Designed miniproteins, single chains, continued (2). Designs and how they scored, part 3

Each design is a single chain, and the fold is of that chain. pLDDT is the mean over its residues in the fold that is shown.

## One batch from the design tools (miniprotein)

Design m4070
Fold by ESMFold2-Fast:
Structure m4070 (fold): chain A 87 residues (1-87)
Amino acid sequence: MPSPAEVARATLERVLAEEGASEETRATALDLLDQFAARLARAKTPEEVRAILAETVDALAARLPPDLAGRVGVVLQEMADVVIEQL
């Protein structure tokens, strides 16, 4: 079974392609996903996962175009939900 991080990465790459993201925007979004996945790997409670998600959503809003930030946020929320279910 693919990991939640592998599923999120595949979904994110599809979203970025559909939105016509530049190479710079794609690199930024993938970097944010990699940082998010690394932080989630160290989280021990649902409350920690939700805090990491909130901080990452704020980073998306600051670093990505607004329309794309919303779609990427959904991908991260779905990954967070799966990680919480595995705790």
Scores: mean pLDDT 85

Design m4071
Fold by ESMFold2-Fast:
Structure m4071 (fold): chain A 68 residues (1-68)
Amino acid sequence: MLSREEVDRQIEELAELLRAAGLPDDVVDEWTRRMREIVDRYYAGELSPAEAAEEEAALMEEVGRALA
């Protein structure tokens, strides 16, 4: 699982990439919200580091498709 600082950095990078690709703000907001949901569940003790990493990988794959 990423540290709090690393997660914030990843969210910033995702938002920047999506906006640079010309995606609308509502789409960017959805992706960043999903990332924050993973972080929230991890902080709530609902996800292990391994589970959080799996969720992140799935989200990154979806982001990749949106950028293609």
Scores: mean pLDDT 74

Design m4072
Fold by ESMFold2-Fast:
Structure m4072 (fold): chain A 58 residues (1-58)
Amino acid sequence: KEEEERVLERLRQKAREAGLTDAQIDAMVQAYRDLMELTGEVLPEDPPLPKLSAPEAA
């Protein structure tokens, strides 16, 4: 659905801004996509980052 893709796109943008790697972003997006498909629920337009791993620190 368009709503699903919009939410996932926003999530990718936030993760990239937070300094996550492409692999971490892809894994996170896939997990959310799977969750939405399984439950039939769409995440809010401004979803929080999942608690999978902390971004790398300076």
Scores: mean pLDDT 67

Design m4073
Fold by ESMFold2-Fast:
Structure m4073 (fold): chain A 82 residues (1-82)
Amino acid sequence: MKAVLTSSDGTELEGEVVEETKDKIVIKLENGSTLTIDLKSKTAELTLPDGTVLKGKIVSETKDEIVIEFPQTNQTFTLRLL
């Protein structure tokens, strides 16, 4: 399944959903980053190619879109599953 991660600045990253359960979604992004979403705790982690981990929170969730805030970078991302 394809995914698109859109930053608040309009930057888009494409990815592939590698794991999807009722409680967790794992997406491998084209830049080598991994986005892990915990639907039960409403949290997310973005692991960058250098091993840096950014922790985020889910602020909105619908069937097709999840909005995630990363306070460390002051960025908001919208994840869309295709």
Scores: mean pLDDT 82

Design m4074
Fold by ESMFold2-Fast:
Structure m4074 (fold): chain A 97 residues (1-97)
Amino acid sequence: MSEDDLTEEQKEFFVKLMEAILPILEAARKAGASEEASQLYLEAALKAFEYLSKNDYEKAAEVFIEMVKGLAELLGLEELAKEAIEEIKKILEEKKK
């Protein structure tokens, strides 16, 4: 799928968001919920790409936070969700500086 509408800076932001959620995705895979986690991730990734193409970094980060909350609710991964959400917020703050 084409990433032609994203700048290099927007792509770097997306990669950082993806890295922030890797621990909770790995926990979901180990719990046997890899398909559900992949579906939630794909939906969040598509929405985040759409927001980033509009320079809406805040909404892109929000979509990933919502996905992390969904995984925590599904699997009881509250602690990992908190860590991922804090990292996403730091990534967003760094982008605004």
Scores: mean pLDDT 79

Design m4075
Fold by ESMFold2-Fast:
Structure m4075 (fold): chain A 83 residues (1-83)
Amino acid sequence: KPVASLNEPENATRESMLEQTSLSEEQIDELIERAGDEGVAYIIASALETGPLTEERKEWAIFQAEQVPDEELRERTIETLKE
């Protein structure tokens, strides 16, 4: 499908996960359901895709987590990514 110009991370997250990770559509949908937020799901999926997080990947993932609009989910995701 064509890319929409105003796609936000939360709107494009599912497609980004499908393109950037080895996870199936079912696994991604389950992850989104479990996380309750597409942004949180994307960050976790990206971490799972790369396996062990390097310092660079951790910084990137935390930066992406800071863009999650829900404060509670954002804090929880950042804590998860720190360890």
Scores: mean pLDDT 59

Design m4076
Fold by ESMFold2-Fast:
Structure m4076 (fold): chain A 97 residues (1-97)
Amino acid sequence: SREEAIRRGVLALESLGGLELIRAGVLKLIGDTDKAKQYAARGQQIDRAARLARRLGLALPDRAQEILRTLAERGKELSTEEQVELGLELLRLLEEA
């Protein structure tokens, strides 16, 4: 269902955001402060997209629902960078609405 695809896509975004924050923590520990800040910012943006998508549910624009369905159904086939790009596109769409 559309509702299930949205729910699973949001869970995929929450997992992705968490992984970006873990990566930021590792980069900070090895002294790469600039990259750590970049990954932390990305993780926070993805987490924000997930929270907005969860609130809107079926009121999400068609492209946002397509992104969530893609992450739910094909997320395991996508690179981390492709998943991040989709999450950031989702955030932009939701902040423009």
Scores: mean pLDDT 87

Design m4077
Fold by ESMFold2-Fast:
Structure m4077 (fold): chain A 66 residues (1-66)
Amino acid sequence: SPEVEAEIKRARSLADEAEAKGQTELANKAYELIGKAYDAMSKGDEQKALEYAREAIKVAEEALKL
């Protein structure tokens, strides 16, 4: 789904920014969630992929507030 791919891309960008700012633990958590989103996509579970991608975005955004 283009929507899932867009959310995963956003999550990756935010996680990369969090890592660059030294928030390594939260960035790694976001990367783990991105991996789960890709795994869900490979299994055809677009809803689960969106949930993981959105959780990754949330984790990365919280890291960037620190």
Scores: mean pLDDT 87

Design m4078
Fold by ESMFold2-Fast:
Structure m4078 (fold): chain A 72 residues (1-72)
Amino acid sequence: LVGRLMEITGLSRAAASRLLREMVRLGSAFLRVPVSNVEAAREFAREFAREYGVDLTVVGTADPSDVGLVEP
């Protein structure tokens, strides 16, 4: 999971690990990813919802500084 989240977001292992914990804690969130990775992120979101019951809305961004988690 952490490795795939790193690939989707471009974040470090530490940042991706924190993001994964926050997604599980919140149960629902907006995940901003690079526009080129939106489809991969949507696949991740479907699997994550099935395994952990977390509802993720995936949003693409052209600004790498905007990548990360936003509360709904």
Scores: mean pLDDT 79

Design m4079
Fold by ESMFold2-Fast:
Structure m4079 (fold): chain A 85 residues (1-85)
Amino acid sequence: VEELRRKLEEAERKAKQYQEDIDNATKGLADSQARAAASTPEEARGHRALADVYAKEIDDFTALLKKYQAEADRLRSQLEAEEAR
């Protein structure tokens, strides 16, 4: 039971970290898009390229978040089953 609890805490901690990474990348994406909209066409190209980088990071971190959320859900179910014994 204690090992399952520690693994659950680790999975939840990693999920929280990736959520924070997504939040930071989302802010970067919004800022880059706003700068692109406010810039000349030449300058906007650079800001759009940066926005594409943030969008890719959001996709990558979202995949990792889902992985650790699924792991936490499995561990939580196992812990509940052990506690119900």
Scores: mean pLDDT 84

Design m4080
Fold by ESMFold2-Fast:
Structure m4080 (fold): chain A 94 residues (1-94)
Amino acid sequence: SLEEKLEELYELAKKALEAVIAGDRKALAQHIAEMLELTSELLEEASPEQQKIVQEMLRLVLETVERMLTLSREEAERLARETLKQLEELKKKF
């Protein structure tokens, strides 16, 4: 279930980034709220090393969302793709 929760966190991150590109602020807020709840659950169950990975994933997504909101659509899409690759690498370290 811990690995399943991490996969769900990754999918929520993808949906959050897609919501920014779509200009869907309600969906973005919902996905961020779901990510925060899931992160809290993961941190209760995870080892200290796994907690660091989960925290890095959350920070990366939140920083990326903030940056994407100030960029052109094309630049935001590129940043989203680069961020998803970094999230996949963090997920593999879990």
Scores: mean pLDDT 89

Design m4081
Fold by ESMFold2-Fast:
Structure m4081 (fold): chain A 60 residues (1-60)
Amino acid sequence: TTSPLIRTRIGEGGEAIAELERWAKEHGALAVSYFTVDGKEQAVVAELTGTTPVPAAALA
């Protein structure tokens, strides 16, 4: 089984973005990026597959 070292998740709209941010905080995502497509807000989270860094905010 081959898996990428970086995995991404995408959320569209406020509810999905809020859930994605909560997931990212819990799992120590590398980055959260925000953008708009056709007037719809979206977010993308990136994480390391197999080893998830823990952000300082998740430890506090």
Scores: mean pLDDT 59

Design m4082
Fold by ESMFold2-Fast:
Structure m4082 (fold): chain A 86 residues (1-86)
Amino acid sequence: MKEKLREMGKKAVEELKKAGIITDEEYQRLLQAIDEDRSDEAYEILLKIFKKNGLEKAIEAVEQARKNGFDAAGLVVAAYRGYKEE
């Protein structure tokens, strides 16, 4: 189960990169945060990205996932799902 969530998180990062809403630096930092389970770093990076782009549903999804104690991969998956609802 953990391995599948990590794979989903990395795919979500790839999709955000393809959509042009994250930079090469943010892409590398999010992948590292998933690999090292740095949930605090993932949360801060995702919020900065979505606030910069005015993506309110993605922000709400990240904040709800953080409140529910999601790991870095879970935060990224929740963020991407929120982004798709925009």
Scores: mean pLDDT 83

Design m4083
Fold by ESMFold2-Fast:
Structure m4083 (fold): chain A 84 residues (1-84)
Amino acid sequence: STLEELVARARALIPQIAAELSALPEEEKKKYIEEIEKVLASGELDPEMEELARILLEGLKNDELEAAAREVAERMLEARLARA
């Protein structure tokens, strides 16, 4: 069905999106680290969003942003599919 086709297309885009995020300049990566740390420190995130933010933060700090972005995107897609 149309929903299954959209899901397949979304999954195919995950590597592309991860690669684009990995291409960000070092200065912008540092700014994202600061913003994510502020959001985590606020305690206002849902537990699921807090976990995703932590994964992304670790990826940014360890120069593994592509792997972290792929993990975040895949988890977000799986969470959305579970609700559909």
Scores: mean pLDDT 71

Design m4084
Fold by ESMFold2-Fast:
Structure m4084 (fold): chain A 112 residues (1-112)
Amino acid sequence: GSAAGTAIARGAAEEAARSPAVRAEVEGARAIIEGDGSLAGETIAAAVAATASMSSAVRAEVEGDRAVLTGVDSPAALALSPEQAAQAVKGTTEGVRGVIEGTAAGAGLRVE
């Protein structure tokens, strides 16, 4: 995988791991985000995959409460400067943080 794709996948996994509902593992260019079986874990895994896949440098796959992020060698990913890669990591981690915070708030919502 590209250095940019690997950095984005790793950053997304590290931010997701801040939630107790999610376990994250990083292996080379691949990051695995796995929910604890709760709806919160499933929601976080799916939304992390969606956020990371907005980058052409990352391929995301979702299976139940498990998301797999893989850095890919696309021409666009290989053309990213270190500065552009850093901005993509920042955007992805900020998006993941928003999902975690939103999921925590959603768990407290009253059903009418």
Scores: mean pLDDT 73

Design m4085
Fold by ESMFold2-Fast:
Structure m4085 (fold): chain A 98 residues (1-98)
Amino acid sequence: GEEGLLEGMRAGGEAGAAGAKAGTEEAGRRGGEEAGRLGAEGGGGNEEASAEGLRAATEGGEAGGRLAGGDGGAAGYAAGHVEGVGGGVGAALLAGAG
């Protein structure tokens, strides 16, 4: 379920940074975790909460990408961005649909 998405974001961030310098691993993981938390928190069970969760996921993904990109370059940015958005979208959809 939802925990699987958040764990996937963490694993994805670490995997994305696996080939980079040691510093990029933590930056990618942290960015992904923050984006996932924002998305999950925003999916509070009503339409406004779902919309806020989706927007927070988008912004969190960009922030996660920038954090990871600072050390990991384009690869770090892509990993942090994708994982952050994915987790947040999933959480928002779960809140909105059920």
Scores: mean pLDDT 49

Design m4086
Fold by ESMFold2-Fast:
Structure m4086 (fold): chain A 95 residues (1-95)
Amino acid sequence: PLEELRAAMDDVLAALEAKGVSPEQIARFRRAFDRVLADAERYLTPEQIREMAGEAKKAAEEIAKSDSPETALQIARDLLNKLSERIDEARRARA
């Protein structure tokens, strides 16, 4: 499941690049995704990680269909926020 999440996140980054998102913005998303992956490995179940991978795959498809870099960036930001929220909920549940 963690490998599926990483692959889906890489698909998001590739889709952002294809839509003309700046290398600096892509680097910021890559760092944020790396943090999410580390936290997912630590706090989430395999089933929760598969759900996150599904959400990332849907986001990559929506970015590929988007008409502008601005729309693509918004989809990626919404995804990152959703993934971060799942991590925070899981971290709280283990406290």
Scores: mean pLDDT 86

Design m4087
Fold by ESMFold2-Fast:
Structure m4087 (fold): chain A 91 residues (1-91)
Amino acid sequence: SSAAEEAQRLIRRAAEILAADPDDELARGVAEVALAVAVTSLRSLGYDEQAEIVRETGDRLLAAARAGASAEELAAIAEEGQRRIREAAEK
C-alpha cells in the first residue's frame, strides 16, 4: 500500500538524517517533526498499527541518536521498523 511505502520511506530518511550528523540538534528536530507528521497522517487515515510502528521506531531512532549511536545502529533500527511496517501491511 502507498501508506506502508511512505511509512518505510520516512523511517529510512529519518535514520539517514540522524546518521549524517548524530550530534546535530537541528537534524534531530527535523527528523522528530517528520516522524510526528507521519504518525498523525497515518492515524488520520485509519492506519493505527502502522502509525504505532512509526512512533515506536522514531522514538528509538531519536533516543539512539541522542545516545551517540553509530550509523550502523541507526540503520538497524530503521530496518526493523521497515520490516514491521511490511508485516502489518501484508495482513
Scores: mean pLDDT 82

Design m4088
Fold by ESMFold2-Fast:
Structure m4088 (fold): chain A 64 residues (1-64)
Amino acid sequence: SEEYEKVYEAIVQAPPNRPLTVDELAERVGLSKEQVEAAIDKLEADGLVRRIKEGDREVYEPAV
């Protein structure tokens, strides 16, 4: 989907030292938090993205 592609590109384009939260991804791609969360769930299920705890934040990066 368009949302899936946009969210994936935003995650891939983020610098490794500045991964993005759901809220930051939503702002960057112009989607709702719910749309971003749905896209992330699909990307994670497909093995393209992983969730990482960074302090008290949850962030996302490309799976290697």
Scores: mean pLDDT 83

Design m4089
Fold by ESMFold2-Fast:
Structure m4089 (fold): chain A 100 residues (1-100)
Amino acid sequence: SMIDEIEKRLEELKERAEELIEDEALLQRFNGLLDEIKRLLRESKDEKMIKAAKNALDNMEELLEEAERSTDPEEKRRLLRTVLGLAERMVREMKEYIES
């Protein structure tokens, strides 16, 4: 259920990113989603899943920080789209792992 909720929020962020890339609330929602994923991973105590997600989460955090610093709308859009792609892949892999 929590992964389904994360997947739903990710789909909402995909829609909103096209409309409101410059919106600070959108960046805050991205950070909130990453924090929720991290909380789920910690609470699972699944060391294998935590280790598998670590690199993707670290990369997404770096890209979000770069997007927050960027004043170029095109660069910010590119970075946020990259974060979305990484998040989608990670959620898919987590879901596949849980359903296995």
Scores: mean pLDDT 73

Design m4090
Fold by ESMFold2-Fast:
Structure m4090 (fold): chain A 123 residues (1-123)
Amino acid sequence: MTLDPARVQALAAQIEAEFRELLANKGSLAQYFRDRILEAIKNEDVETLAAIGEVLRRNPEILDRIIEEASRESFEKGLAPLSTLVEPIVFASKDASPQVKELVKEILDIIEERYRKLYHSPF
């Protein structure tokens, strides 16, 4: 399916506004991110996946908060860094279409690259 850029931008604006509301009200950005991406994978919602990637690229403060929360959760559970975030996403996408898999890979690459920069980690 061909992505509609106008729909992607509208979804990105909505998702960004929801993240900013959670940030202002001390809500969980990592939980919202997991719920939204897992639902998008399940529904083959390529426009929402593209929008999520765009929001993370444009908003390093949102991305940093998601990483901080997921890192804390993984540490508290004795898991590898970001496992509470990465493992459910990878598992959910295993049987998805190639387009969904590529968009998920792009999102995970954004997260892993930012994690390496913040924590000087090879993971």
Scores: mean pLDDT 86

Design m4091
Fold by ESMFold2-Fast:
Formats: structure tokens, C-alpha cells, sequence
Structure m4091 (fold): chain A 70 residues (1-70)
């Protein structure tokens, strides 16, 4: 289902953000603050956006992070 795919991609995005922040030498305090904001943004997107659009935004962010971390 679209909800299952969104949950899967949301978890993937959060893991990639964590890895990216580690690679960029952010402090533990900064990492936790940024991850909290990302989680809140994902929750807001799930609640307020059309499912297909919400998924496309998450997928675009994942693709950007994967390219940045090559």
C-alpha cells in the first residue's frame, strides 16, 4: 500500500539523514535537533499532503542524500 511504502521510505530518509550528519561532523546535539525536525516534517507531510505527492517528496530527498554521500 502507499502508506506502507511511505513508512518504509520515511525510515530510509531518517537513516540517510543520520549518516549524512555523521559524515559532515555535526555534534550529537545538532544531530538530535536536526533529526527531530526531519521527523516532524515527515509527520506533517503524511498528515497534510496527498499520499502520492508526499511519497515523491520523500523519494526526492532520499535521491539527493544518496548522491551527496557518494
Amino acid sequence: SMEEEFEKKGKELLELVRQYLDKKNYSDEEKEAILKLVKESIDKLKKNAEPEYALSIIEEAINWLKEEMK
Scores: mean pLDDT 86

Design m4092
Fold by ESMFold2-Fast:
Structure m4092 (fold): chain A 107 residues (1-107)
Amino acid sequence: SPAEEIKRIVDEAYEKAIEAIKAGNFDQAVSILREAADRIIDLADKHGLTELAEKIQKIESKAMKEISEVIDKYKNGELTKEQAQKELINIVKKYREEVLKAIDEAA
């Protein structure tokens, strides 16, 4: 089903993003999450799941804003690498939870 394929993309992107964050490759983590979100939105739209696609777009926009703020604070020296990693992991976990909830509500 489209929902099962979306869940697979979410879980794969989550694991890859967490590993990139742990390695300190924050820009790579952003790229992984954006690419996954684009694929999920396209898949939802292609199957007529318009409300799900719109909800995921809003979840992604919020998560990307929060991620950008953390990365900016790290680059400006306001956060240590370890602090930035902890905050980014928490944002990515929330992103995954909100996307999975959106999928369950669409079923």
Scores: mean pLDDT 86

Design m4093
Fold by ESMFold2-Fast:
Structure m4093 (fold): chain A 90 residues (1-90)
Amino acid sequence: MKELLEQARKFEEQGNYKDAASLYFQIGLIYLQNEDFETAREYFKKASDLGKKYADLNNEPSFRYRDVYFVFENNKDLPNIYEWLKHSLK
């Protein structure tokens, strides 16, 4: 966890919002697996915000959803994550 957080912060600091968003999403999934839904939601929100920032900078308005779908598709052992995320991205 600590190493993932440090790496995510470094990517964010470097302006690499795409990789930062991916790492924050991975952190959120770890909390979700531990049934810490509130902390998981906070990290998914952070990942979404950074993904939107990347999409805006790269003129890819759909990237924020592609990033969410990408991580969801690679972590299908966590059922209903997509519905939970849709509510968290309000």
Scores: mean pLDDT 67

Design m4094
Fold by ESMFold2-Fast:
Structure m4094 (fold): chain A 62 residues (1-62)
Amino acid sequence: MKEIPEEELRLFTLRMTAGIARAHGYPKEIVDEAVEEVEKVAAELSPLEIQRRFVERVEELV
């Protein structure tokens, strides 16, 4: 089994967190904006920081 590259793990974390937010009833517009903002800086963040930044941004937009 090959190791998952960090870039793929970051994108997976962002997609999963966005999916969970959508499943909990957050509007698509808010989730999409939070994804776009976090994706711009994702390469400089750990998976945990991506999740934290996404949640913080969603909370700011609600």
Scores: mean pLDDT 77

Design m4095
Fold by ESMFold2-Fast:
Structure m4095 (fold): chain A 68 residues (1-68)
Amino acid sequence: MTMEEIEKFIEEQIEQIKERLEEAQELVKTVTSPSPYAQKVADAIINKDFEGLRKIALEMVEEVLKKA
């Protein structure tokens, strides 16, 4: 999987969240995770911060790639 494919996948996921934003916001309120990224993702979805969501997703991917 290339960085371009990952970016496209992230954009597709953000588009799905936008279309079903209220459902996504309710879902993140009921799901808890010890991951610091889970809190950032939840905050971005609740605040409709789609630019923040892209940055968080790319940061998570880059973190994984740095360890690989």
Scores: mean pLDDT 71

Design m4096
Fold by ESMFold2-Fast:
Structure m4096 (fold): chain A 83 residues (1-83)
Amino acid sequence: MEKLLEDRKEEAKKNPNISEEVIERLFEAAEKEGVPEEEIIEFEAEIKAYKEVVEELKKNELKPEEIEKKFKELKEKYIKFYS
């Protein structure tokens, strides 16, 4: 468990659009307060979805509606993958 959470935290910190301080605090709070694993999985899925959307934006111009839809679909995909 500890190794997986640490690896996930390190991966999340590589995202320039999310504060490392916020990531650190969220993972610490989750471990200390016994936050359900499903909430941790959801947070990780959001980070991965956001990274993929940002990569797509660098490659192509996306409309706001397309960004929103792609983020939602990717988040749901990663939640299922880690569930």
Scores: mean pLDDT 64

Design m4097
Fold by ESMFold2-Fast:
Structure m4097 (fold): chain A 69 residues (1-69)
Amino acid sequence: MEEIDAAYEEALAAIKEGAEEGIAALGRFFLTGERIVKEQEETNGEEVRARVSEYLEKLAEEVIALIKK
């Protein structure tokens, strides 16, 4: 979970730099989340999927708000 939490914080910081950086960061976060879900599938895959989905939704909302502004 530490890796996905760090990825979320990094993506959130990138969104503050601009829409282009934010969109790229959202894509990187998605790929990181997908990898972690596969790696953790045997241990806590359901919890990881829930966390990734929650963070992805929050990041998408931030990017949408930035684009609409």
Scores: mean pLDDT 76

Design m4098
Fold by ESMFold2-Fast:
Formats: C-alpha cells, structure tokens, sequence
Structure m4098 (fold): chain A 83 residues (1-83)
C-alpha cells in the first residue's frame, strides 16, 4: 500500500535531516534505498511492521550519533556508504 510507503519515507527523511552529520541529499538517498526495500513487501501487515522497525532503527542510530557515540557514528557512516 503506497500510503504506508509514503508515511515511512516522510518519517525517515525527518529523522535523517534532523542530524547535523547528514546532508539533505544523503538523507534522500538513504530514504530512497530503505523505501525501495520496503516496496518489495506485498503483505500490508508485514510492510507496516518492517517500516516501523526500520524507522525505529534509523531514529536510534541518529540519536546515538548525536550523543557523539562512536558506534552510532560508524553505523551512520555505514548507512551513507551503502545507500
């Protein structure tokens, strides 16, 4: 369902752009990659659960990075590199 994908995209962009370590272009690229993976899920319940899980994971990584945690910064750098 496109609405779930659109909501996940908006939430991910907001989380990523709140970080001083991520440019708007990098945030868009990471979000596009995440939404592309989510779009392969046909079951709406599985899609909602996976979208919530991915949003929560991104929020956790951004929060750790903002606290100057080396693990959070490395996770963030890995996401940027893989997108």
Amino acid sequence: KQQILDEARARMLEILTSSPYITPEQAQKITDAEVAELSRIDDEEALRREAERRVARLEGIVKQASEDDPIGLLALASMIASA
Scores: mean pLDDT 76

Design m4099
Fold by ESMFold2-Fast:
Structure m4099 (fold): chain A 78 residues (1-78)
Amino acid sequence: SNIERAVGLALRGIGYGFDGYLLAKKGKLEEARKYVEEGVRLLKEAADLGLSAARKTADEAERYLKKGDIEKAGQIGG
């Protein structure tokens, strides 16, 4: 179902956000950025399937990515 797919995508997105957060805390900013960007992408896909909560999280995380605050973006997305 769309809801089961959306939840699966959101959980994967959260996992990527958390991994990106941990990488950013270790100073691995380029690698962290890639993880957080993938997390945001997955959360946006979950939102497109109807999980509206994922859209707010994705938008907030992407806003911090655009500001260059990779650690905060990962923290929000995870």
Scores: mean pLDDT 90

Design m4100
Fold by ESMFold2-Fast:
Structure m4100 (fold): chain A 108 residues (1-108)
Amino acid sequence: SPERREALRAELDRIVDEAVQKIKELIDSGKLTEENLRKIVREFFEKVRELADKYGLTPEERREALVRAAGRLQTKIIDILQEKGLEDKANMASRIVGEELGEALAEL
């Protein structure tokens, strides 16, 4: 239903915003390392997969949800890092999100 589709989008946005907030806290505390970022990104994809299970998404819909959520997360964190002049960290974040998305898609 349209209502179910809007509910799914709202829950995906909440998962993205939660991950962005955790990453922002790491940036603000000077603790944005590859290890700490990868942990948050893995938890993020686990939550997206759990949401896909909850909504009974097909493999194609799961792929679309993972790709969309990853793109939104990547855009938001890169914007934050670039605004702070942390270009190397922006490049690291882009790579880690892409790698973990690849792992999540391989499990479909």
Scores: mean pLDDT 89

Design m4101
Fold by ESMFold2-Fast:
Structure m4101 (fold): chain A 73 residues (1-73)
Amino acid sequence: SLDEEVRRALREYEREAERLLELRRAGKEPSQEEIDRLSELMLRLTELAMQSDNAALLEEVGARLERIRAELD
């Protein structure tokens, strides 16, 4: 279902974002390829979310993305 695709995309984005945060905490710079992958995952998640009419899911996605953005600065 679309909702399951949105949830999967959100989980994948969060996993990759956390990996980049771990690199930064270790004093390492993420590669351009890793940054590009995170951007591609965000675009895919946004595209899927825009197709959803599930207000509760969209609110959850928005809240979790705002939290990640705050951590990434």
Scores: mean pLDDT 83

Design m4102
Fold by ESMFold2-Fast:
Structure m4102 (fold): chain A 86 residues (1-86)
Amino acid sequence: AGLEAALDELAERGFPLPEDVRATLLEYHRAGDLRALSQYIAAQIVGADMPRREALVAAALLAGLGVYIAGSPAVETAEEIKRKYE
């Protein structure tokens, strides 16, 4: 399943990303540019509060990046979504 469906389910479970951020992640993922996607997420994390940071790391995990925050409900939700779409 595509990253779009996984991000939609993440938002439905209480971890939404802003539409501009979501659209940019989907663009890089469709292009197969994991480097640009990784750099973009890293830039978005700088200065983000903890809830936004957790949602960004969860989205990164769904996009195929090897990232994790222990005890994060957003990351745990992303792991569950990933199993469903694998």
Scores: mean pLDDT 77

Design m4103
Fold by ESMFold2-Fast:
Structure m4103 (fold): chain A 79 residues (1-79)
Amino acid sequence: MIDETNQKLKELYKRHLEEEKQQSLNMSQAQIDAYKERSKRYKDLGAMAKASHDNVTAKLYNELAKHYEEQAELGEASL
């Protein structure tokens, strides 16, 4: 006899694993895109800080921008 409860549990587990794999792939791509956007935003913030002669803040924003750019490149290389 097909145990309806066990069959539903197996299907739920399989769906969860498929969703987790799909979410990891989709999250990887979405995360790469998010890192690219964050890098761009921090570059803009760094430019604004530099224009205000806040060299310390500009350096920090540029380092954050570079960090997110490098994370995006590593993510793309791993796909």
Scores: mean pLDDT 72

